# Ledger of designs, part 21: designed miniproteins, single chains, continued (5)

Each design is a single chain, and the fold is of that chain. pLDDT is the mean over its residues in the fold that is shown.

## One batch from the design tools (miniprotein)

Design m16699
Fold by ESMFold2-Fast:
Structure m16699 (fold): chain A 65 residues (1-65)
Amino acid sequence: SMESEERNRRLLELMREQLSKMGEPGKKAVEIMERKVREGKSPFEALSEAMNTEAGREAMAKLES
């Protein structure tokens, strides 16, 4: 429904904001995530795949520290 789509959009905005705070690797992960969403992947799939890239792993390492 539209409500579910709005919720997913808000989640993507939140993740974009959080990842962008992790410097260059985070910004790169956001770019990958947004590209995958444009290619038709769900927000969750796009995020999962972006976090499983080198840039995503580097961003998570910064968060872990």
Scores: mean pLDDT 76

Design m16700
Fold by ESMFold2-Fast:
Structure m16700 (fold): chain A 95 residues (1-95)
Amino acid sequence: MLSREVLERDAKLILDAAEERLEELRREIERLAREEGPEAERRRAALLSAIGIEYVAVQTLLDNAKRLGAPEEVIEKLEEYARELRELAEEAKRA
């Protein structure tokens, strides 16, 4: 059984980096929108994969946070980050 303390530590680490990561992903999407051809397609696939990996990590933490009764503030922040990652994935698909 994952301890609540370990979960809260892991959630804090991912949330502390979330804003910077979202900004980096947005910059990559903007760059991708200006690129053409097979290299742009490969970069889009890599970007979508990176967003997907982060989303799964956040979703796993969120599921465990709800199960272990983590503070509501932590749950809300994880839900918001997961939502923003989904929105960025849709933007990347359209770029």
Scores: mean pLDDT 83

Design m16701
Fold by ESMFold2-Fast:
Structure m16701 (fold): chain A 85 residues (1-85)
Amino acid sequence: SVREKLLEGLERQREAVERAEAEVDATVSEAERAAKREELERAREEIEKLEWIIENGASRAEIEELLGGEKAEQFLRAVEELKRE
C-alpha cells in the first residue's frame, strides 16, 4: 500500500539521520557540530510530522500547516508518484 511505502521511506530517512549524527560526532569544530545537530534535529521533527500525517490521514490544510507549503507540495507529489506504481 501507499501508506506502507511511505512509512518504509520514513524509516530509511531515520536511519540516514542516525548515520549523519554519527558523522557529526567526528567534526572538530564545536560551532559546526552544533549547527549540524540543529539541522538533524529539524530533520527528525519533520519525520515525526510526516509519520503523524500518514498515520492519521491528515487533510491538505493540516499538511500545509504542519510542513509549510513547499514541503507539503513535495510530500503530496511523493504520494501521487507512489499511487502510480
Scores: mean pLDDT 80

Design m16702
Fold by ESMFold2-Fast:
Structure m16702 (fold): chain A 67 residues (1-67)
Amino acid sequence: MDKETLEQIDKLIKFAEKLGYDELVEMLRKIKAGEMTEEERIKFRELLDKFYDDNSDKIELMKEITK
């Protein structure tokens, strides 16, 4: 996993933790560790897409507050 991808994952973990999405945080940590199964990757992608769709405005706001 490249450095840029790891940095993006770390930012997503931070945002998910602040929003209380512990399950998403756990999945992101598994991806970072390289321990995620193919079935978990599919599930994670669906959850991540839903998270972004439902919380795009909140992610933008959290990014501004954190800076």
Scores: mean pLDDT 68

Design m16703
Fold by ESMFold2-Fast:
Structure m16703 (fold): chain A 77 residues (1-77)
Amino acid sequence: ALPTSGELTKMSLDEFEAYAEELKKTLSPELQKEVNNAMDALKEAEELYKQGKLTETQLDMVRIAAATEVWLAVQRA
């Protein structure tokens, strides 16, 4: 069963990356690019948060955006 967008936002970065890698095996190259872009944005936000340059609320907004993009890529597959 596909996780909900809400379940995707609760995943750790490592878990989300592992899920995205398995998912990409079933997606077109164009949709794989969208998933990679979402993943890269999330990784950058996690690093900025670790450096104290991003608030927890701002990080959560990026997580929701990344989860939404991955969910939309699955719907378009």
Scores: mean pLDDT 77

Design m16704
Fold by ESMFold2-Fast:
Formats: structure tokens, C-alpha cells, sequence
Structure m16704 (fold): chain A 80 residues (1-80)
């Protein structure tokens, strides 16, 4: 079974990649990396961090319906 620590490490690796892409002006690539970071945070149970990452993905790529769906699922987890 994957340790939560390994998932959080992976999420943080994608956050670094997202920031690098953002600084280069590659907003679509940055959005993709934020989305992937959010997925790893969600798997780790870090729903607040997943929400933050999904919101960044949506801001950089507003047409991404998958990111909006995943945001709603993460927000539901916090309301429990």
C-alpha cells in the first residue's frame, strides 16, 4: 500500500513543476501540473491542499471540466 507521505511528496513535486511552467508563461502546462498535484493530495486525504491545487488549475485553464468536477468532489469531503 502507498504511504500518504509518498503521495504528498509526489504532489509537491508537481507543484514545483507547475510553478516552473507558470514562470515560463506555459499556463496550460502549469494548469495540468496543478491538476496532477491536486489528484495526489486527494489520494493522500489532504482535501484542503487538493482544493487549492484544483482552483489554480481552473484559474489557468477555465475550460477544464475535469478540474471542476474534482474540485466539487474534494469540497464534498471537507463538508463531512
Amino acid sequence: MKKKEELIKKANEYLVKAREAYLKGDFETAASYYLQAGKYFYEAGNYEDAIAAYRMAIKLDPSNEEARQLLEEAEKKLKE
Scores: mean pLDDT 86

Design m16705
Fold by ESMFold2-Fast:
Structure m16705 (fold): chain A 69 residues (1-69)
Amino acid sequence: VSATAVDRRRGLTYRGNSEKKTLEVYDLETGELVATIPLGQAPVSVGVLPDGRIEVVLEDGSVKVLPAP
C-alpha cells in the first residue's frame, strides 16, 4: 500500500513506499525524487500538519511525526 500527501507551502510531494519502508520526497513541479527518509516500518498513511511536520501511520498502527524538511 502507498500513501501520498502534498506540502504546497514547500512545493513537495510525500509518498510512502511500503516495500522499501521509506518516505519518498518529490519536487511537486518536476516530480524528481529529492530525498528518501527511512521509516523501518511500512507506511500506510501520510499527512502534512499545519506547521509542516509530516505525520506517518505505520503498518503496526503506530504514528511517527517527522520534522519539516
Scores: mean pLDDT 79

Design m16706
Fold by ESMFold2-Fast:
Structure m16706 (fold): chain A 67 residues (1-67)
Amino acid sequence: SENIEAVLSLPEPLQIGLIDEAVRDWENMDEERKKRVIEILEALAKESPSERVRRKAREALEQIKKM
């Protein structure tokens, strides 16, 4: 289980790395993991203090919705 609060507390480079990993591994995830990843990406897009992270999370959400 991925904790949204813990993810939001990560340094910017680790948040970016997590977003990149989520997109890369998306097709290998089961449905329950996909739901959690969407929740995390939505939280990062809305609540991250970094504009770079928010933008990257929004781009990731758009990309995975097309897959």
Scores: mean pLDDT 83

Design m16707
Fold by ESMFold2-Fast:
Structure m16707 (fold): chain A 82 residues (1-82)
Amino acid sequence: MKVVTYTLSELSTLYTEKTGISPANPALLEKEVNDLLETLRLLAPEEVQIGETTITVPESVLEKALANPYYAAINDLKKAVG
């Protein structure tokens, strides 16, 4: 499986492009990206590496998280954690 690495800025751009959500407020985008990072951590903790400025993740896991934007991704996270 192909593994991809993104900076936080690149991931924010990809999130906006894939979800179609255009945040008028940068702080809201930061929160949404942080929620995505927590989702990625819980979906594939052994394969996801979250650094200070970069994220390394299997492409399929990232696509799964982005295909379930916002509330759906949070619901997947809640199912995994309880």
Scores: mean pLDDT 66

Design m16708
Fold by ESMFold2-Fast:
Structure m16708 (fold): chain A 68 residues (1-68)
Amino acid sequence: LVKQSKEYGQKAVDAFRAGDYETAQQHYQKVQDLYDQAKSNGDNKTAEEIQKVMDEMEDEITRLVWER
């Protein structure tokens, strides 16, 4: 789950940087789905790592918005 969340997170940021906001939202949703799956399974450690991926994505997107 963590590896997949990092892969989708990177794809979301890359798509956002390219101006493909629909693809970025689709990949971001996949990261959120993985977070929800980890939480529903009681895997708090995995959920915490996926939350870090989401936080990194939000920081990078915020930076890209500020640069434009």
Scores: mean pLDDT 79

Design m16709
Fold by ESMFold2-Fast:
Structure m16709 (fold): chain A 80 residues (1-80)
Amino acid sequence: MREELERLKRKAETAARLLVEAKRRGEPESVIDALAKDIYDLLVEMGVPEEEARRAAEEVRAAETEEEALEILRRAVEKA
């Protein structure tokens, strides 16, 4: 359980960092959408309520820095 949760957390953090970087690079909206969906799916799999996971994915999409995106994920995971 703990190892699986840690793996999911790392995947979500990686997706969040990739989303912020993709935004900075001006990648297509389809890439941003795919990464935001991956974050949502990972948060739901970790036991975060769907409404909180959806809000967190949207907040990560709006994040300007990787630090901001990671803090959003940390707060969402605390609600699992």
Scores: mean pLDDT 84

Design m16710
Fold by ESMFold2-Fast:
Structure m16710 (fold): chain A 88 residues (1-88)
Amino acid sequence: SMQALLERFKQLGEDYLAQVQALLQQMQTDPVGSLQQLIALNDQYIAIFQQLRDQALSLGDQDLAAALDHLIQLNQQLKQLAQQLLAS
């Protein structure tokens, strides 16, 4: 249902922020390991957001699907930035 989808989206957002905050703390002592974990985190959330986008489309919620596509793109850009920093 759409309500269950929105509830899942909220929980995913909270979980993502908590994991990012932990990685930012870890970056003080382990910048390489933290960047590698950030890349993995973004890969996980891209896959999750793709599944949610497909569910949104199946429910006819094109606005939510478009918002999820934007989040997928943003996570891909953040992953690429982390990869560039790691290569430096």
Scores: mean pLDDT 85

Design m16711
Fold by ESMFold2-Fast:
Structure m16711 (fold): chain A 70 residues (1-70)
Amino acid sequence: DVLEQLVKAVKLYANNLGYKLSDEEAERIAKRAVERALQEGRITPADLAAGHLEKLGPYLAEEVREYIAK
């Protein structure tokens, strides 16, 4: 499950910054990162279906940073 992999990555990024996120928070962040990457044309729905998640790394990290800065 792509979403489960992204949630795990979000939690790892947050833990590296000293924050513990709930599953619900991590899922919201992951969904926002995917939405932004799709909107900016950095990934396609086909990339997601194929599991090409490496392009999402910067987007996941950015969304985590924005979330914790509030």
Scores: mean pLDDT 80

Design m16712
Fold by ESMFold2-Fast:
Structure m16712 (fold): chain A 79 residues (1-79)
Amino acid sequence: MRLVKELEILLELFEEHYDPSKTARELLKEIGLDYDRVLELVNEALKAVGRPPLTKEEFDSLTAEEFIQLLRDLLEALK
């Protein structure tokens, strides 16, 4: 499934660039990923597993660690 593969790539990129002092948004900028596209991808996955969408404010409040954990949880639920 394309969604699973895109989330796996996103998780790998975040794990490779992981810094516990950074927010998810800061890591996203360092990796050079499109913020709106990443948020769309995550919300597509949340919808697929029956969870409510993440707002920009909620995403901006996430640490890098919390976002990595969210990606892991979504991948487990989708597989």
Scores: mean pLDDT 84

Design m16713
Fold by ESMFold2-Fast:
Structure m16713 (fold): chain A 76 residues (1-76)
Amino acid sequence: MPKTLVIEYEAPPADEAEREELARELEEKLLEARKNGYDFVEVRAGDAEARIPMSSVTEETARTVAKQIADALYAA
């Protein structure tokens, strides 16, 4: 089985400030997961979820990917 890190939050971000905080936190966590050899990260926030292949995450793309996840969870 691929190695998957699950990150769970009680609820999706409720406003723009929480979305930006989530994006910042996810950028750091995605880079750490990649460094630790994870294949996927699964982010769960209430009823919303996103699954990210680590192949899409690099030093250059981590911030963009984190923002896209935070946006998707906020829009749900």
Scores: mean pLDDT 80

Design m16714
Fold by ESMFold2-Fast:
Structure m16714 (fold): chain A 86 residues (1-86)
Amino acid sequence: SAVEELEKEAKEEIKKAIIEILKKNGVSDETAERIAEESLNETDAEKIGKLISEETGFSLEKAKKIAEEILKRQEEIQRKFVRRLL
């Protein structure tokens, strides 16, 4: 269905955005892809921050700021998806 296709596109755009944010912060391609895959359906900044800290060695404070940026971008992409359904 058109709704299923848009949801798939939104998830792919979110994953790409997570990778770009992580790479901007000095994370390697391989590690960024791993974090993106694990965090794709996560909405809790603390959980994403903990994952980033564990995978990258960044401080929990830095990881939490990155996680908040990721969630803000996810919200922007999801709002774009909802707008396309209206």
Scores: mean pLDDT 82

Design m16715
Fold by ESMFold2-Fast:
Structure m16715 (fold): chain A 93 residues (1-93)
Amino acid sequence: MLPEGTHVHELVGLGQRATLTLKVEGDKTYATLTVHGAADVAAARALAEKAVKILKKGGEVEELVVTGEGLDEAAKKAIRDTFEKEGIKVTVE
């Protein structure tokens, strides 16, 4: 389990980058995943899978918001499907 407080993780998936910011309060995690630049479906999925591994260490995910100016609808769907498959509620903007 991650210690309480704010944690920032830089993620790389298939050459694309994302920042995962976690706020851990007791057994609850509040998270934002910011995807940098244009990510295709494969890169978006890889970044989401890396985020899942980190989030599973933080306890129950109360909120996860994903944002990225370069995400198309297929990449957004891949991110949603990845988190939802792991039982993580996600909002993709």
Scores: mean pLDDT 82

Design m16716
Fold by ESMFold2-Fast:
Structure m16716 (fold): chain A 75 residues (1-75)
Amino acid sequence: SEADKLLKQGNDNFAAGNYKDAADDFKKAGDLYEKNGDYEKAAKSYLLASASYRLAGDDKKSQQMQKKADELRKK
């Protein structure tokens, strides 16, 4: 799936130290999993995006992704 491809791309970017690109890929994967009703994979993807944005120095986006993951865990 497109979400699985983005998750893999995010992992590859994270391993390469490209934290901003990794975060954007993980966020897009999360958005697609959420659209498909896969809330568990969406929450995990948003948590990976949160960690990656944190490492990229974007605390605001990190917090936004953490909040998205927390809201999905209530579903």
Scores: mean pLDDT 89

Design m16717
Fold by ESMFold2-Fast:
Order: sequence, then structure tokens, then C-alpha cells
Structure m16717 (fold): chain A 73 residues (1-73)
Amino acid sequence: SSAEKKREEAARELEAALRAFGAALQDGKTADQAYQAVMDKFDEAMKDPSSKDAGLQGRGVADQAYALYKAQQ
């Protein structure tokens, strides 16, 4: 259905954002800026019912990854 396609597309976009964020943490040069950008993206996704759950889960994953990154600096 159209709703299923929208949910799948949103999930793929958010997964790509998490991968890009992970790469930014590994590089370290833009970690703080990348964290702000990915959190803003997930907060925006949480405003749409079709991507709310994926956004909430992605936000949690990004927050934990950033906390671990900061603990290792």
C-alpha cells in the first residue's frame, strides 16, 4: 500500500542518516555538528506518524553512539 511504501522509504532514509552519523563519529572532525544534524533529522521524523517509531528508535541509537564516543575522548 501507499502507506507501507512511505514507511519503508522513511526507514531507509533514517538508516542512511545513522550510517552517515557513524562515519562522522569515526572521523571525529565534525562529530558534534553531525550529532546535532542527526538529532534534528530524527526529531523531524517523529512529527510524522508514518516515521514516528523509526525516528524515536534512531534518536535513541544516535544518542547512545554519541555518548559512547564522548566517553572515549
Scores: mean pLDDT 82

Design m16718
Fold by ESMFold2-Fast:
Structure m16718 (fold): chain A 81 residues (1-81)
Amino acid sequence: SIASLSEGEQAMYEGMLRTSAANIYARETGLDPAAVHDAWLTLSRDQFLAWIQDLAARTEDADVQAELNSIAAQLRQIQAV
């Protein structure tokens, strides 16, 4: 469980989740991954969470939807701690 991690470990996992979501979006939209990473690393946690939930609701790819929902669930666990 993410809630069992230290604050430093939770911050590291948040960074990993943000990077994973940016890579998924770049893959699905055909955008430049570097530009996506740069733009979205500036988002607040709430803005980022809203963004990935929006993409999950719009995607027709069940695997992408599952990945994004997993990222959102893990990010919410970090918020709850």
Scores: mean pLDDT 75

Design m16719
Fold by ESMFold2-Fast:
Structure m16719 (fold): chain A 68 residues (1-68)
Amino acid sequence: SEEEFRERLIEVTRAYVEKLAERQGLSPEEKAALVESATANMEEIASRMPKDDPLALELYEMLEEAVK
């Protein structure tokens, strides 16, 4: 569903940003701030995207691959 897709997109964004912050050696507070900012931005972007948008799917796939 559209709702499930948006939730997964936000979840993969969170995972990606957390992994990035850990690789960069950010403090727990810096990591939390980065995650909060990135997920809030993704929520706004996702709210404007239809579930069948090819660009939204490509974004999801890129982030999912980057988290591996």
Scores: mean pLDDT 78

Design m16720
Fold by ESMFold2-Fast:
Structure m16720 (fold): chain A 62 residues (1-62)
Amino acid sequence: GDAAIRALAERLGVSPEGVRTVLDLIRSGSMSLDEAAALISAQTGVPAATVRRLLSEALAAL
């Protein structure tokens, strides 16, 4: 839901719209979890393993 997306955006230091776009791409099969985690890690400095876990948790909450 929206609350999970906002919480994830705050933790990663990115926009909620950016998080929604990435989650939608993963759900559609256009992007893997590993690919998304690597991209966000490169932009934010958050370790890729941490980003991957947070994205997986957000997907499970949707």
Scores: mean pLDDT 81

Design m16721
Fold by ESMFold2-Fast:
Structure m16721 (fold): chain A 69 residues (1-69)
Amino acid sequence: MLERLREELERAQEQLDRLEQEYADMVRAYRETGAYSEDEVLAKRFELAAAKQRVDELRRRVEAELRAM
């Protein structure tokens, strides 16, 4: 079980890292060029928040398994 949780956490963390970079780039482009709408930036922020919640949940599950060992 712990191995699967760690694999899921690693994948979720990679996805979060990509979304954080995409969001940072999008915010920069929004401020500098107006390339995106405010709604598009908010949508990306929503995706980032969801990814963050997933990582936090998986981290709690891994920690619980480690404490049980």
Scores: mean pLDDT 82

Design m16722
Fold by ESMFold2-Fast:
Structure m16722 (fold): chain A 87 residues (1-87)
Amino acid sequence: MIAELNALPEEKKRELLKEVAAKEGSLPAEIEALYEKLNLSEEEQEELEEEARRVEEEMEKSGFAEQFLLYLEWLRELLERLRAKLA
């Protein structure tokens, strides 16, 4: 949870952010599973990766808590859109 993450030492927070930022196209397992089920076109995948890149750029410029909120908000929107395509 974000509150638990915010309680971590600054050094651990930086390591987690670096790991997340270093994973190009790395989405949580649930979203990756939806990518497989949706069989997204190459164009659709590129659009989503570009969107993820923009969010990552905003995260790099924001404070730690704000970075996580931006990421979770984007993931929520992405998950909702992907689920709508499966319906």
Scores: mean pLDDT 60

Design m16723
Fold by ESMFold2-Fast:
Structure m16723 (fold): chain A 84 residues (1-84)
Amino acid sequence: AEKELAELLIRMLEAVRAGDLERARELAERLAELAAEVAAKEFPDIDKEKLYEEILERLLALIEKAAGLSDEELDAMIAAARSV
């Protein structure tokens, strides 16, 4: 699950780097769904739908911020995500 979450995050950032913001948003939705599902399995009392919305909002904010970064800064962010 953690490996799949990291892979989706990396793909999302790579889509931003490629200028494909529509793909980045699709990957953010998939990442938020998987993250909320994983959390709900570990913590059954968690509001899965609320967590999905909160994660998605933060990922969309990350996409907007990343789109404003230089290629070098974004490449560094992708490398950091791969090291987790």
Scores: mean pLDDT 83

Design m16724
Fold by ESMFold2-Fast:
Structure m16724 (fold): chain A 86 residues (1-86)
Amino acid sequence: HIYDKYLKEIDKLLEEAQIILGEINKYGSEEQKKEAKEIYEKMVELARQAYKAIGQGAPISKVKEIIEKMKELVEKMKKILEEAKK
C-alpha cells in the first residue's frame, strides 16, 4: 500500500532527527541544544499530523507536504550539528 512507504519515511525522519538531537546535546552550546530540541518537538508534531492524515484517508498530497516540512527541519538540525562540531 502507498501509505506504507510514507509511514516508513516519516519513521526514518524521526529516527534521524533523534540521532542528530543526541549529537547536538553532546557537542552543542546551550543555545544550539535549545534550538535543536524545539525543532525536534516540531518534528514530533508534524509526524502526529501525518499519522492522523493517513488514518483519516487524507490525500497523498497533504501527507507529502508534511513529509517535505519534516525533511526541511532535519536539514536545519544537520546545519546546527555542523556548527556545533566547529
Scores: mean pLDDT 87

Design m16725
Fold by ESMFold2-Fast:
Structure m16725 (fold): chain A 100 residues (1-100)
Amino acid sequence: GPVDELSEEEKKELEEIFNKYDKDGDGKLTPGEAIYALLEALKSKGYVPKSIDELFELLVKATKLKELPETLEQAVDLDGDGYVDKEEFFEIYANLLKLI
């Protein structure tokens, strides 16, 4: 899948960013924490979204959710449980890299 196309160094950098925002150490981010973590990871590749609308459009395309999200937080919450786990975070980021 898209995550398998990431280098070992890219995966390590993503894990460090994920762990930085995972305040409780439970292996889960809130959607808000996941958005900030994704922005930090994208910035490391030299990409900064031009607007909140551009970020939202990219997340909708990257996540391919069954129902269209109405908020940025909904766009990263793949299973609707109010959290983003490490595997979901890596998948979203890997798909975003294909769009930028």
Scores: mean pLDDT 78

Design m16726
Fold by ESMFold2-Fast:
Structure m16726 (fold): chain A 115 residues (1-115)
Amino acid sequence: SSAVAQAAALRDRLDRVIAELDELDARHPSPHIQEARLAVQSALQILQESVDRGEVTPVQVQAAIQQLQSAIEHLQKAAEEFAESDPELAARLRELIAELQADLAELQAVLASLQ
């Protein structure tokens, strides 16, 4: 289904975000980056389970949306904390926030299509 294909594409994008967050945390350890990474990984796992079953349910999409919202909130805190000490890192974190906000909008569109 188109929803399963969208879930697979989102899973691949979230896997890339996890790799980028791991790189950033390795260079600039932050509890907020670590919490964001865990939330993105949880969203990825939910989407992977949907892909593996060949079915996307509203409950799973809502759960993935909540995890991405949590990740965005943690990255916003990280960006604010680094704004003065490392403006380049703060800018990179804001770029990742924009990517996750776009992914969140896509999940919200998937949810609307299932209702």
Scores: mean pLDDT 90

Design m16727
Fold by ESMFold2-Fast:
Structure m16727 (fold): chain A 93 residues (1-93)
Amino acid sequence: RALLESPEMQGEIDEALARMMYSVAVQAYQQMQASDLSNDQKIAQLQDMIDTLDRALALLNSLERPDQDLIARVQALRAQLRADLAALQAQQA
């Protein structure tokens, strides 16, 4: 409810945005795992989630003192999504 009047808050905004991107990717991944989707649909969703996490990492790496725990969580989820993507692509080959 406070007005955002300081450009010094840009780092806090970027970290909050990265945190939201991570949360969205976590929820999308959980929904995908609970859903009976085709491999093509899962591949498309995994690629979108990986792109979202890549953007989150870019924001975090642009900060002078990023949340290292958040970076570790984003990297762990990204690695999991990439492994799932590779497995699904192998099933289609």
Scores: mean pLDDT 81

Design m16728
Fold by ESMFold2-Fast:
Structure m16728 (fold): chain A 60 residues (1-60)
Amino acid sequence: APFPTPEQVAEGAILVADAAEKAGRLDEAARWYRTASHYYRQAGKEDLAEEAEKRADELA
């Protein structure tokens, strides 16, 4: 599809967050994990949203 679904946006945000965390950009990583959490909620993936939010809270 030409446009990503909310779940696909969340998955992309997790990949960006992981890369930022490995680069030592912890504030940037936390923001991307929060973005992933938001889009997982939009996709109805509450467990994944809570996991992403917890990761963000651990980094910020």
Scores: mean pLDDT 83

Design m16729
Fold by ESMFold2-Fast:
Structure m16729 (fold): chain A 68 residues (1-68)
Amino acid sequence: SAEEEELAKELKEKFGLSEGEANNVALSILNAREFENLELAAENLEKGIIEKYKNEELGKFAREQVLK
């Protein structure tokens, strides 16, 4: 989708992610928006991203994008 492509571009530019990493994070953000409890989904995504990428700012960005 256009939104997925825009998120992936921003993730590459702001956080220096590879194309595969940016695509995975963008898709994870969009998938999290489909959950009924958005705050819980956003918190779980933030924690998962921080554990995987060791980047707190990336985790916070992903949380904010879910809640947007």
Scores: mean pLDDT 88

Design m16730
Fold by ESMFold2-Fast:
Structure m16730 (fold): chain A 106 residues (1-106)
Amino acid sequence: GAKEAVEEAKRLIRTILSDPADAEARERIIAALEEVVSDPRFKLPEDATPGEVLERAAAFLFEQGRFEEATMLFWIHMMGLQMGYFDRPPEFRPDWPPIARAMVPV
C-alpha cells in the first residue's frame, strides 16, 4: 500500500545518500518527506511506487514554496535512476535555475 511505498522511498533515500558526508542532506530530506506525507492535503494512490512517492512529494514541496527540498528530491530520484533503483525518470521537473542547474547526480 501507500505506507509501504513511503517506507521503501525512505530506505532508497538512505541508500542513495549513504555517504557520511551526506548525513545532513539525508536527514533534512527524510524530515521533509515525513512532513509531506503527514499533511492531509497530500494524497498517494494505494498502488504508488517509491519513485511516484518521491515525484509527488517533490511537486507538493514545490507548490508550498519549498524549492530547495523539491529540487533535492528530484536529484535523488535522478541519482537512483543512474544507480538502477528506478525504472523511469520523474515526470515532475523543478525548473528553478540556478539551483536546479547547479545540482548534479553523483
Scores: mean pLDDT 78

Design m16731
Fold by ESMFold2-Fast:
Structure m16731 (fold): chain A 64 residues (1-64)
Amino acid sequence: SNAQAEADKIIEDTEKRLRELGASPEEVEAARNALRTVSQYHDVDTVRRAADLIVRTVGERVAA
């Protein structure tokens, strides 16, 4: 479905952003698995909000 394709793109974009922030491979994998789970049970807007929260949280940790 279009929603699944959009969710998959959000996950891919999130992985790329996390790598650019210097996140470890383990953190990137954990984020991918979490967002994949959210995408199975929630709408695409929820996936987008979860992705934004993950990126913000990792960004703040790396900046510390």
Scores: mean pLDDT 84

Design m16732
Fold by ESMFold2-Fast:
Structure m16732 (fold): chain A 72 residues (1-72)
Amino acid sequence: MLTVNRALQLTSEGISLADKGEKEGPEYLEKAEEVARELKELGERFPEARTVSELGYRLVEERVREAREKLE
């Protein structure tokens, strides 16, 4: 379904932003967190995408946490 594809796209975007945040600066980590929130909202609004969106949300949040731990 289109909503599931959107959740997958947002997950990929969030991880890419978190990777960029670790290398280029914390402003990209803030953008990754915004994408994670969008994933959570998508799963809450569309039950068919809930599992994929929740997993994506957790993956992006965990990647942001890892990136922040490496930033001093």
Scores: mean pLDDT 82

Design m16733
Fold by ESMFold2-Fast:
Structure m16733 (fold): chain A 79 residues (1-79)
Amino acid sequence: SRAAKAAELEQQAQDALARARKLIAETRATGGSKLDEAKAAINQAMQLAGELSVYDSVKGSEMMRQVVAAAAEFKAVAA
């Protein structure tokens, strides 16, 4: 069902976002050794949030806002 797909994508997006945040913290702690991994995790979370928007536009938009916030944090750490 659409609801089951939305729930699965929401969980996958949350997991990807959590991984991205962990990698951003590791990048900050190590002086940049995890930059590429953090960027890849953010891109994955962004793709999943976009897919979620197809099944649930409200949840997808909410997830995308969280991913954009994480991307901004990454840019601050990468500078």
Scores: mean pLDDT 86

Design m16734
Fold by ESMFold2-Fast:
Structure m16734 (fold): chain A 57 residues (1-57)
Amino acid sequence: GQDKYVDGKKIKIVRGSGEEEKLIKDPSVAGVIVHHTVSDEDIQKIKDAGIPILGFV
């Protein structure tokens, strides 16, 4: 998917394969859209990092 911007911060689409670890470390991320291939464990890591989940695809 394409990156989108809200208030100068990125909205990212997260897919499986460890993209969540890089996302958690990026302070420019405003929120994420979670692809259905992402595990419940990885979704919980995103929530624990305080990153808003904006939707699921």
Scores: mean pLDDT 69

